# Ledger of designs, part 60: designed miniproteins, single chains, continued (2)

Each design is a single chain, and the fold is of that chain. pLDDT is the mean over its residues in the fold that is shown.

## One batch from the design tools (miniprotein)

Design m6063
Fold by ESMFold2-Fast:
Structure m6063 (fold): chain A 87 residues (1-87)
Amino acid sequence: KREEAWKLLQEALQHLQDGSREGLEKAISLAEQALKLAKEAGDELLQRLAEQVIAAARHMLDWKDPESRKKAGEHLREIMELLEQRR
């Protein structure tokens, strides 16, 4: 469960890095699946990471909005911090 959630998050992060509309939509889908598994496993770090990936991708889909770009940047910074804690 935990390891499966992490694998889904790694795939979601790759799609997030791609940054295309299709990639962002896939990142959301994969991160939502990872969130479900993280909740079932009781892994708060993976749950928080999945929530941040979903939020970042959703804000990145609204690229013309300066506020959404700012929020996406905040979520991306938190993702980097959580990834350091996971390692």
Scores: mean pLDDT 79

Design m6064
Fold by ESMFold2-Fast:
Structure m6064 (fold): chain A 89 residues (1-89)
Amino acid sequence: TERYTIVGIAERIEGKTYRVTLRVYDADGRLVWESPPETVVVDNDEEVKEYLIRRAEEKAKELGFDIVSREVTTTGGVTTVTVHVVSPP
């Protein structure tokens, strides 16, 4: 069973517009996948957080990973969601 980390980052650009990026890292901290930059329009930081969590969980499901834990941090208009996942046996 291998461990991976899915990291979602959302940065507020202007008004209700946020730039979102997803990254997947292996157990060695090596980047194995990165999404193209995406722009989303939501009403507030809570909605972008929910969007980011959904996207990270969808990516975990797509890759067949089981979710172990999730952390969310918001600092200076940047929201980071970190999802720790494991490959099935």
Scores: mean pLDDT 84

Design m6065
Fold by ESMFold2-Fast:
Structure m6065 (fold): chain A 88 residues (1-88)
Amino acid sequence: NKLAEKALELAKKALELAKKKNDPISQKAAEQLIEAAKLLIEGGDKLEVEIQIGMAQIALSVSKQIGGDKEVLRLLDEAIDLLKEAMK
């Protein structure tokens, strides 16, 4: 699934940038999206994918409220959108 593979790439990029910015909340969101993308690529349980995406969305919402890095937040939002589209 090309959408899930692209989401994985964006989530990995977000993780590296979040590490450089010392943003542990965005790091957690990125790790959850990496897990969701891998599960979806492997044909894993859809409910587990949905749970990981949901947890990442909560972490992303918190990061947005406390003024997280715009580029990290953009990459995480795009990865979430791609994963949701891949699950249709």
Scores: mean pLDDT 87

Design m6066
Fold by ESMFold2-Fast:
Structure m6066 (fold): chain A 112 residues (1-112)
Amino acid sequence: SKIKELGKKLLKLLEKNLNVEEADELVKRLIEEIEKWREEKGMDPREAGKIAHVALKIIVGEEVEKEELESLDEKTIKEMALKLLERMREWAEELGYEEIVKVVEELIKLIE
């Protein structure tokens, strides 16, 4: 899958380029986006957490168990993945990580 290949490339770029402080800032921004989305949807925190977990696995090219996918709404997973990718793009642009920005933009286009 092109999505899986790009996701794995994104994970490798993040691991190679980010220091601890930058990784912590990214995680903080992703958590804030998940919380905002959850509040806008009026969603239970546990349900939102499961959706965010699956969305993040897809973004970094990890395998998602069939049972996890079947238990969640595909449209909602895609919406969460797109919001997380948009936040990652903004963050990477701020730090000047052009290669990360390009990979994130390609993932956005494929998931849309």
Scores: mean pLDDT 85

Design m6067
Fold by ESMFold2-Fast:
Structure m6067 (fold): chain A 76 residues (1-76)
Amino acid sequence: MDPSVNVIPEQVARAQALTEQAVANQDIALAQQGVDLARAAYQAAIRYRVPQSVIDQIQAVLARNQAVLDALQAAA
């Protein structure tokens, strides 16, 4: 089995953790990193043709991370 596919769940978890830390620290740069990592996971999921249900979950994480970034930027 291709070990590169196994990094997608880890990237999604890390993106969520970065966004949680961004909220705790009110750190826009950290929120941007969370969005960037979620976007990278989304692109990898498409490339490796993971099931649509998993892609939908990654899109939901990306949307939440983007909303956090937008809220922090609006508050700055």
Scores: mean pLDDT 80

Design m6068
Fold by ESMFold2-Fast:
Structure m6068 (fold): chain A 112 residues (1-112)
Amino acid sequence: MKERLYEAVLRGLRAIAEGADPATLSQAAVEMFRALREAGLEDFEVDTSGAKSPEQAAAAMTAQVASLGARYLGIEEAAKLFDEAAKAYQNGDMEKARELARKGIEVLEKAR
């Protein structure tokens, strides 16, 4: 289960960093929350109320779910970077959000 969650989180973050379309980001978020539920995390919420576009909402949701996944995996440094990325997406700072997502990916890959 941890391996599946790790792969789902990494895939979602790569989609964010590469500027994937909203449908791809939403699919990544769905796969991550499914992996979290299978791992035993049944109750969690995401907040996209600040987003001004479907792309911002999908990216912020994906980053928030990735932060939850990283915390569950015990990789707090990556979780913090994804929390900051989610806030940047909600504020429309797409460049900063993608930079933070890339840094979080590096932290996740080194934790392997």
Scores: mean pLDDT 74

Design m6069
Fold by ESMFold2-Fast:
Structure m6069 (fold): chain A 73 residues (1-73)
Amino acid sequence: SPLEEAIDEAAKASGEGDADKVRQATERALLHAGADPEFSRAAGAQLAKVADKLTPEQTREAVRTLADFVREQ
């Protein structure tokens, strides 16, 4: 699934310490979940700012939680 692939990419980027890739992958995941581009960019930027404080699994959970929230709207 493109959504699951984007979530996996965000978690991997988090483990690599690549904040820009965390931002891009989070944005892609939220777009696949049905979020508008403005929300997707803002959420990606916000998660990237705290990615250095999160484990890869915490990053995965955060992106999945946001995607699930979007899908329930």
Scores: mean pLDDT 87

Design m6070
Fold by ESMFold2-Fast:
Formats: structure tokens, C-alpha cells, sequence
Structure m6070 (fold): chain A 92 residues (1-92)
């Protein structure tokens, strides 16, 4: 796995922990968390396929969902991951 991919996956992992903690604190419903997790799963599938453009799109959508639901830390981490995926796409 490339260093760039490892960094993106680390940001995704941190964002996923923030989403899980928001559910545990009652700040996010399981249904809202499932929507965010679905988008993250799609982004990870795209990274595994070396489709960094697709990954960036799903990560931005996940960040927007997290932001709308008040999980600002997860939104920031997912946006950073999207920006890095876009950078990897430009290097292809």
C-alpha cells in the first residue's frame, strides 16, 4: 500500500471513530451513522480499486453528511481525506 493511501485510510479510520463516538453519545442516530458509513465504505472500495477520483467524491459526500449531522470533527477528517485522494488522482 502506498504512503498516500495509508494516510487517507488513517484519516478515514479516525473519522469512523468520531462517528461511532457520536452514536454512543446520542448525538447521531444509528440511521444517520449508517448513511455516513455507507459513503465511507464506497470510498474505501474506490481506494482499493485505485479510483482516487471516485474515492474523493464519496469522501466529500460523507463529510457533507457528517457536517449536516453536527459531527464536525468527522467532517473535517473526511474532507482532508478527500483532498488527499484528489491529490493522488492528479499524480496518476
Amino acid sequence: MSDGEQQILQLIQQASREVRDAVRQGRLSPSQASQISYLITQAVDRINARDYRGAATYLRRAADQARRNGVDRAADLLRQAADQARQLHRQQ
Scores: mean pLDDT 88

Design m6071
Fold by ESMFold2-Fast:
Structure m6071 (fold): chain A 65 residues (1-65)
Amino acid sequence: SPTDERVKRLLAEVNTRLNEAERNGQRFSPEEAEQLIGKLDEVEELRPELRELMEGLKRHIRSLT
């Protein structure tokens, strides 16, 4: 479905940035962290059943900010 493709894309974008940051020992700017968190908020709206997973990823992003 279009919703599943959007969720998959948003999660791939966030996970790619998290993996790059971890591999390179990089921290996120507050602006980048807010953009990534915004993508996870959209996933949560589209798929409420993923809320707990999204909250975990948001905590991880904040820990790298």
Scores: mean pLDDT 88

Design m6072
Fold by ESMFold2-Fast:
Structure m6072 (fold): chain A 85 residues (1-85)
Amino acid sequence: SARERGRELAKDEVAAIMRIPELIADLESPDPAVRRAAALELGELADIIRKVNALDRVVPLLERLLSSPDPAVREAAREALERLA
């Protein structure tokens, strides 16, 4: 439920800030499985990323993954970008 969610999102903002640098590093991993997992997790954090105004850091990196030779990585990046829109 979206009701009372504001308090939970405020707590999750700190967790998102701490997790974003780790996920950004994982997007640059040589392992496509690691890049895919990081893209999906950034998508799951979309509402929090938007709330903390971190879109300009995350969106360009996900857009780079759309050019990945791995179709699973491209699909994960597209899904994450869709959730961030």
Scores: mean pLDDT 77

Design m6073
Fold by ESMFold2-Fast:
Structure m6073 (fold): chain A 100 residues (1-100)
Amino acid sequence: SELRERLERAKTLAELREILLELFRKYLDTLSEEERRKLLELYGMEEEEIERLINERDEETLEKFVERYIEDVKEYSLPDKSEFEILRDIALGLIDSLEL
């Protein structure tokens, strides 16, 4: 897939974040509205933010959700694992879940 090839070429945290935004948007699109709401609530998103993301596809709200997801993964990651490795692993997991 194009996203897998882009991930293999990514060299910066900014490039990984751009890939993650696209992957999370695709992942959310596979979920029902109820499943999206539950996931976003799990990551501490407020009702108004959830409505903006679901109804308006708001990019800033998606970025906020993705950053909260990254922070959660960091809390449970190995101490020696770099931020680059963490973001890459999240992206690989999403690519596998999406069968890309």
Scores: mean pLDDT 86

Design m6074
Fold by ESMFold2-Fast:
Structure m6074 (fold): chain A 72 residues (1-72)
Amino acid sequence: MIQDIVDEIIAEARKRLEEIASTGLTEEQKRFEGVRIIGDAIERLRKLGVPVDTIRQAEARLGDLLEEALKA
């Protein structure tokens, strides 16, 4: 199902964001890498033909996860 693929992509991105957050990088570097991770996830969803509203929801969720990881 399309939702299963969306959830898998978000879970993969979440794991990558958590890995970056746990590094000794600066907040600026972590944010840069986090934005790239989110961008890659959104590109994958777009290539799969996921509806625009679903992509926007995924982007919002990943953005919240990045801010939580950075505690910004």
Scores: mean pLDDT 80

Design m6075
Fold by ESMFold2-Fast:
Structure m6075 (fold): chain A 76 residues (1-76)
Amino acid sequence: MELKASKEFEERVRKVIGLSIEELLEEIKNSSFSEEEKEELIKKLEEAVKNEDIKAIIEIDIELGLRLIEEGVKKF
């Protein structure tokens, strides 16, 4: 998979979600999602990087956060 983004898009992603594109990819791989769900999120990430779609990046980050809450990793 080729996750080549402009330096400005990588900086924008880091400022918006606090993660690099590579870190977001690793969070997906290490998540409790099924392999099929991980593949779908990775494809969405690949398309978001290709199109410099920050909204899609935010949606992926939210989906990861919601999964952590749903799996009972609740601190509040």
Scores: mean pLDDT 78

Design m6076
Fold by ESMFold2-Fast:
Structure m6076 (fold): chain A 106 residues (1-106)
Amino acid sequence: KKLTVVFGSSTFIAQVMAELRAQGIKPHILHDSTLEEDLEEAKKADHVLYIVEDPKKALELIKKVVEALKPDEITIYVGKDASKETIETAKKLAKEFNGELVVKET
């Protein structure tokens, strides 16, 4: 299983989704707001894309997702123009879960 975590604007999220689809990946999409309702369905997917709506809750919520999905690979995307707090949160997540951090221009 692969988990992609994305922090950023709707435009940046659309860019990340387009790149995944160009690679033939059809990710199951998770949001903070639907996490409790959709997590069981996400467990059946080979690739999950988690859209971070609230960066302040990201560490706790992503830990819950990682424990449920047990992904083999974790990639975290954050826009270069994101707040310092958001970028630091993305770095902490990459370190804690041994994931790849990708900082991209929007």
Scores: mean pLDDT 79

Design m6077
Fold by ESMFold2-Fast:
Structure m6077 (fold): chain A 81 residues (1-81)
Amino acid sequence: SAARILEEARRRVEEANEKLKKTAEEAAKGTPAEADERVSLALHEAGRVVYEEAARAAAVSPEAARELVEKMAKAAAEATK
């Protein structure tokens, strides 16, 4: 159902953002160069998940897809501080 697709997409994006946040926190314990490398890789992985889930959500609700992308953008901004 449409509702289930949106619930699953939101859950998977939330999990991806949480993983990105944890990776950034762990990376911060190392050198700046090491942190940059780890965060860059984590951003790529999170972006892949969000792309797939936002595409599914867009078929049901363009509003929900935009919300998922915006949540990832905020998580990415926090990870790159």
Scores: mean pLDDT 82

Design m6078
Fold by ESMFold2-Fast:
Structure m6078 (fold): chain A 81 residues (1-81)
Amino acid sequence: SVDRLRESLEKLEELAKEYWARGALEALRWIRQELDRKIEELRAQAETADPETKEKIEEVIRRLEELRRWIEEQIRAAEAA
């Protein structure tokens, strides 16, 4: 359900922040790969969803893309510094 997607997203956001705070860059790289897979899966699900469910899935996708961008920025900053 979409509610489970929101809960999964919130847990991923918390996990990413924890790993960043601990300096676990390898774990952040793994989360980035998982986000790419989840975004692809959700886009496929959105194509067959009703309009209301599609809108909710697209909101989750936007938040996952923002989290992915943040993780990528943290990894690049650490590797470039």
Scores: mean pLDDT 82

Design m6079
Fold by ESMFold2-Fast:
Structure m6079 (fold): chain A 98 residues (1-98)
Amino acid sequence: SEEEKEKEKRTEEIKRKILEALAEEFEKEYGDKEKVEEFRELLKEKGVEEALSYFFDYLESLGYTAQEFADKYDEFIEKKIEELRKEQEEEKKKEEEL
């Protein structure tokens, strides 16, 4: 279905944006430029699943727990939901001005 296709596409876009945001924060916190480039390359070439797996494995190698990763991921998800809500409000305002 068209709706199912759009929902899947939107979910992938959100996941990609969250992974990019996490990569940027990771670069700022740890300065591991090479690993950040690996993440971005994997995301671009192989997609979300491969990039996420690589990212998780790297964090585990640094001694991060699944909980610490989940907490940081939740922060970015909430922030992206707020941004999307704001964009939706902005579009509605533009439609009402026409």
Scores: mean pLDDT 66

Design m6080
Fold by ESMFold2-Fast:
Structure m6080 (fold): chain A 84 residues (1-84)
Amino acid sequence: SLLQEAQRLLQQALEAIARGRFDEARALLRRALDIAEQLMKRGDYVTAYVIARTVLTLARQLGDQALIAEAQALIARAEEKLAE
């Protein structure tokens, strides 16, 4: 499932950060956000929100401003849909 793939990518990103492989971690987080976008298109806003929140936490640890902005934008879109 998309959720299981996203969870695997996020676990690998966390391990990459722990090993100082920051470029690998950034690539894995972008792939997890791509899955969150697919979930948004399917109407699974809750799962997309949870994935994007985890990406935001890890992106902040990396100081990656582009990933922080992308994750925050997706979170805002998911929150708007969940408020409907």
Scores: mean pLDDT 91

Design m6081
Fold by ESMFold2-Fast:
Structure m6081 (fold): chain A 89 residues (1-89)
Amino acid sequence: MLPEDEVERLERASKLYVEGRKLFKEGIEKNDDELLLEAVQKFAEAALVYPGFYPQAKADMEEAIKAAKSPEVKEQIRKLLEETDARLR
């Protein structure tokens, strides 16, 4: 395996994670569940691309569950977190 492939995956995951953090911040500031859901999708993608992001992604997804107002969105985030955990095992 080439070291450059690992670096490229890390860079891709980092970009996804940064995008997720931006959406998460906006979701919190605007009290917008759609932005929180988009943020956790980015966190999940980052963890799946580079598993080293999973601890950070998991923590941020758990915070999104607490911050979300809609029971439907809370459930969607919980399901995404569980699916992400299952895919990394």
Scores: mean pLDDT 85

Design m6082
Fold by ESMFold2-Fast:
Structure m6082 (fold): chain A 72 residues (1-72)
Amino acid sequence: SSNIEKAKEKIKKAQELIEKAKQGEATPEEIEEARKLALQGVNYAHIGDDEELLKKGVELLGEINSLLRPPP
């Protein structure tokens, strides 16, 4: 379905930005963009009833939240 295709695209883009962020190469704006993309991906995965994509999107949101947390 188009929802599953959109979920895959959004999650892939979010993953690419998060990989960049893990290397210290992403700006705060790019990390926020990744968060928006991951949220959109989760929403489309839910509508398209794709459990694997939903799980991957939720896991990416967890990684993004860790990157946005201030250092201890």
Scores: mean pLDDT 82

Design m6083
Fold by ESMFold2-Fast:
Structure m6083 (fold): chain A 86 residues (1-86)
Amino acid sequence: MEELLRRAYEEGFEEGRRAYEELGREGAEELLRRLEREVEELLEEYRKLAEELGSELLAGAGQVLKELLEAYLRGFREGIRAAEAA
């Protein structure tokens, strides 16, 4: 689990840096906001599906997905910050 979270953060960091280099600050920040909204919507839909099906397996998988996506978004934010500071 922790290794997957670390990888998700690192991939997010790399993509955030790339977004800043390619799109500039405004473009990277706008992309991040869109990704944050998409992640929030996806997690809410998954939560509803897990509740409707009453599936402990789906609920557990949804928690893992949430943690991975949150780690990725944290990485993305920090990647933008690192590229800006460089």
Scores: mean pLDDT 85

Design m6084
Fold by ESMFold2-Fast:
Formats: structure tokens, sequence, C-alpha cells
Structure m6084 (fold): chain A 64 residues (1-64)
């Protein structure tokens, strides 16, 4: 999977006033990047705080 493509999709995603992405939007971005919906939900659930994720935290998780 192309992490640069994942970054581009996450950076283009709508963000809240704190620069965070909703879980639903993050899942949609990962699915668009080639993850299954189940795997995308598991990844987002691992890195989300209060239903929100940051681009950097999500990419750090994907890199290991």
Amino acid sequence: IDLDHVRALLEAAPKDANGKISKETAVAALVAAGFSELVAKMIVDEVSENGKVTVEKLLAFLRG
C-alpha cells in the first residue's frame, strides 16, 4: 500500500478546528487507499482519541 497516497487523502480530508479528522472520514480515506472497511475501522479505532485522528498519528501507526 502507498503511504504517500494515504497521506494525500488524509491531508485533503475535512478537519475540525483542531486539525483533526473524524473516525468516519479517516475510515473512508483508508478504504479509498485500498484497505478493506474492516481493516480501516480497526486501524482508526487503535489511533483515535475521542472519535478523532491526526494525519501524523495514523501514518505513524501504519509505518509500525
Scores: mean pLDDT 81

Design m6085
Fold by ESMFold2-Fast:
Structure m6085 (fold): chain A 93 residues (1-93)
Amino acid sequence: MPTASKAAASFTAAAIRAIGDNNLEASETLLEGLKKLKLGEEYAAKGDIEKATRYFKEAMRLLYEAAGLPVPPDSVLEEYARELALKTKKLAE
């Protein structure tokens, strides 16, 4: 399975390419995903793991869509999002 960091790097590269190819729809989806990712990081740093997990899950879904990659099942996204939230909280401590 792709790691969260590998997925994020892959999505960022795909988004830069989509912007370069003048793909406005993919660019808007990426920006929304990045906004959700930032909110997830802020809630994780505050110790609100449930809100952080929700925002990270939404961010991952949007980033997969922006990259043109098949979106994983909700259960897989939730597992990745929860792991990311817990790791983010630990780094903020």
Scores: mean pLDDT 73

Design m6086
Fold by ESMFold2-Fast:
Structure m6086 (fold): chain A 70 residues (1-70)
Amino acid sequence: MIEVSDEVAAAVAREAYRLGLTPEQAVKLASDLLKRDKITEEELRELMRKYGLTDEQADRVVEAAREASK
């Protein structure tokens, strides 16, 4: 379970943007995450898959979320 702070939402959106999301998709992703307050790593991977990222790319986004949540 990952607590979704502003830092976590920003880190996830930034990493997803590096991996191929548009600026508009990255902003929407950050907003959607902040509305959840908490997310599991599996839910985050599913969300990344919906944006067209590979499993390896989704794992990189999960790593960014973990680091930002510390």
Scores: mean pLDDT 84

Design m6087
Fold by ESMFold2-Fast:
Structure m6087 (fold): chain A 80 residues (1-80)
Amino acid sequence: SVEKELEEVLKELEKENPELATLIKDALEKMKKMSKEKQIEALEDLIETIKKYKEEGLLSEKIADKLIEVLKKEIEELKK
């Protein structure tokens, strides 16, 4: 499931960047109270944040790419 993939990737992220892992977990919890449209926007914003961390060398390519993939899957589930 997407939820399981997200949990696994967040555990890997926590080992590499615990502050970013906490930020993403907090954002995901806050999103649960938002409309579907705002959740999609917030997830797209998270993907852009992860891309910036990757570009600045603050996050490994492997972890960044896994996170982006899982968050994109979440967006597609919300669009159904």
Scores: mean pLDDT 84

Design m6088
Fold by ESMFold2-Fast:
Structure m6088 (fold): chain A 80 residues (1-80)
Amino acid sequence: AISVTVEQAQAVSLGALRAAEEDPEIAELLEKLRAGTATDEEIERLAEAAVARAKELGLTPVSLEQAVEILRAGLESARG
C-alpha cells in the first residue's frame, strides 16, 4: 500500500485540472478518468502531467507512484 496525504491528493487534483486547461490531450485523459474508461497507460500519462504541473505551481510534493495511486482511486470511484 502506498501512503498518500490529503494535501498530496489535492495537489494531484489541481495539477491535473490545470494541465487539462493547457493541453487538450490531457483534457481528454481527465475526461476518460471521470468516465471510468481510462487505461493504466492513460492514468500514468495523466499522473506525469499532474505531477509536473503541481511542481510548477509550488504545490505539495508528490511522487509519480503516489499520483498514479490517487488517480486510480478516482477511476474506481467513477466506476461505482
Scores: mean pLDDT 84

Design m6089
Fold by ESMFold2-Fast:
Structure m6089 (fold): chain A 62 residues (1-62)
Amino acid sequence: PPLSPDQYQQQRKFYRWFHIAQNTGDQKAKDQVKKYLQDVYHLSDKNVDNIINTGGVYAPYP
């Protein structure tokens, strides 16, 4: 199903955590990013780790 307004707010929170993870390397921020990507987008651990480590670049494309 399409994202609800509440799910869009969760996505905005994700981007804030992603920003913290990229700029500070905070492990809790990385864990929050990983949880969000796995729960919402059903990404594999490899894709999530690639996104976190490369700042949003990964093998699958739109």
Scores: mean pLDDT 67

Design m6090
Fold by ESMFold2-Fast:
Structure m6090 (fold): chain A 63 residues (1-63)
Amino acid sequence: SLDERIAALIAQLQALSAAQPGTSADDKLPLLQELNRAVRELMEREKLSPAEVGERVTALRAA
């Protein structure tokens, strides 16, 4: 599902940051781009407002 994909991308970003404390924005850019695409797809598919998608992403990030 999109929620699973978003959660996986968030986990990957967190793992990268933990493994490399000095990781640059450039190293994270591909994962950030994929996360942005997944969030946009979720918003469009489920007709969510920016506030609603923010709440869902926050819930997935907390899991």
Scores: mean pLDDT 74

Design m6091
Fold by ESMFold2-Fast:
Structure m6091 (fold): chain A 67 residues (1-67)
Amino acid sequence: GKEVEMTPEQAQQIIDAVRRALEVMKETGVSDTLVVPSNDPEVIEEIKKLAEEAGIKLVIRPRRTPP
């Protein structure tokens, strides 16, 4: 079962933000590692593809959710 509080629009915003961050990181070389707080496996899979294409290391940190 899929339990996520995120709308499709919010998911797209996260993906777009990751794309922007990866592009900036490639241009500036400021970091080789991107940390993203996400609990959505579909969003995680999408951003993994983007990070792999960019050659950037991806670290996923689960966000605390209230019970």
Scores: mean pLDDT 71

Design m6092
Fold by ESMFold2-Fast:
Structure m6092 (fold): chain A 65 residues (1-65)
Amino acid sequence: SLKEEVAAILGALYGRELAEKEGVDPNKAARIGARYGKELAKNQDLTPEEAGRLGARRGVEEAKK
């Protein structure tokens, strides 16, 4: 869906930005952030922006490992 696509793009974008600030692999964080953003967007109570931001944060945390 468009919602899932937008959340994936935002998850990648915000994940990359956060990773760059924290000295984490930005490509890894963006990839993981996009995946989680898309999955979280399946929740009807989350906007694409909310799903993307949550996915980005998770992406940065996973990229640190």
Scores: mean pLDDT 85

Design m6093
Fold by ESMFold2-Fast:
Structure m6093 (fold): chain A 80 residues (1-80)
Amino acid sequence: SPEAELERLRQRRRELQQEIEEIDRQIAQETDPRKKAVLGARRLVLRSELDVLEAAIEALEAGKYDSKEARLALQTLRDR
């Protein structure tokens, strides 16, 4: 159901937010510029995934369950 799918996406959003917060803590503690750059790159990838997920959640909450945008967002998250 759309409601069950929305709940799963919201759970994934919470998990992704926690992963980003963990990387932010690692960046704050890291002294090696190269390792900071690698962590920063990983953070950008996760932030991009979060943005796609937030767009999908917004589309589903707006009742656009069959929108091409929502389906593309979900597919993009699964392929990354």
Scores: mean pLDDT 79

Design m6094
Fold by ESMFold2-Fast:
Structure m6094 (fold): chain A 102 residues (1-102)
Amino acid sequence: MEEERVVKAIVLLSEGKSVREVAEELGISQSTLSRLVRRYFGVSASDLPKVVPESLVELAKKVLEGKATREDLERTRREALEAGYDPRLVERVVRLLEKLLK
């Protein structure tokens, strides 16, 4: 599923992996990864780790493990917005994670 691949990209890039390493692990080209990140978040793949809150990265990990709840999602969204992160980016990440919940 494309959404799951994009969430995995957020986690791997935020863990310090290069765009090349993440593309190789996801089984896609670097150009495909760059286009997906730009399409979903409006930023470059190399800049994504600089703008995504650590709390949303941890939530993304829990979503991929099937352990996250809707309450975790709403709480983390509120905390990120209150911390002053870009609302457009926060909402894009939250919507993507919600699609993987239920």
Scores: mean pLDDT 85

Design m6095
Fold by ESMFold2-Fast:
Structure m6095 (fold): chain A 97 residues (1-97)
Amino acid sequence: SALLEELEERLEEIAETEEAFRRAAEEAVRIGKEIQRERPLPPGPESMERLLAETAERSDPLGALLIELHRAMVRRDYETAERLLREIERLLREERA
């Protein structure tokens, strides 16, 4: 059935998108931990903001966008968050085109 074949293709594409997203997030966390080991910052919002900014600079484009999305959500800037989500979706789609 052509309908079942299309369903299987769509589920495979979703799985690939999810995996790439998960991998970018894990890599960003790893970079952040390395920065914290190199120059330990005291706990607090200023230290977290600095750590996030440095992690974004060392991350790939997808990882950088995920960090900026997190920063926008923490500030409750949902308009910026929606724009960043669209950019993430666009990059993931373009890498598969």
Scores: mean pLDDT 70

Design m6096
Fold by ESMFold2-Fast:
Structure m6096 (fold): chain A 89 residues (1-89)
Amino acid sequence: MLEEVERRLRELEEEAKKKVEEAKKTMDEKEVQEIVKKLVREGMLEALRLLLEVSEEEERRELLEELLEVARKSKDTELEAEVERLLAE
């Protein structure tokens, strides 16, 4: 199971990084921010849920804090609220 989770996380991370880097090459800053928001919401939330299933309490908190920072930097208020809710639990 751990190898399966790790594989899925790597795939999501690689796709997210590829999309952001492609956007940075030819797109305006606003367009890059929009892509980051979509990737965080659609892909990273699924990756987060997979990690939460196999992670210890301390690792879960660290992951949520990192995601919260990404959400705040991207001004994704919906993701920010969801991550804050998970941190409060």
Scores: mean pLDDT 67

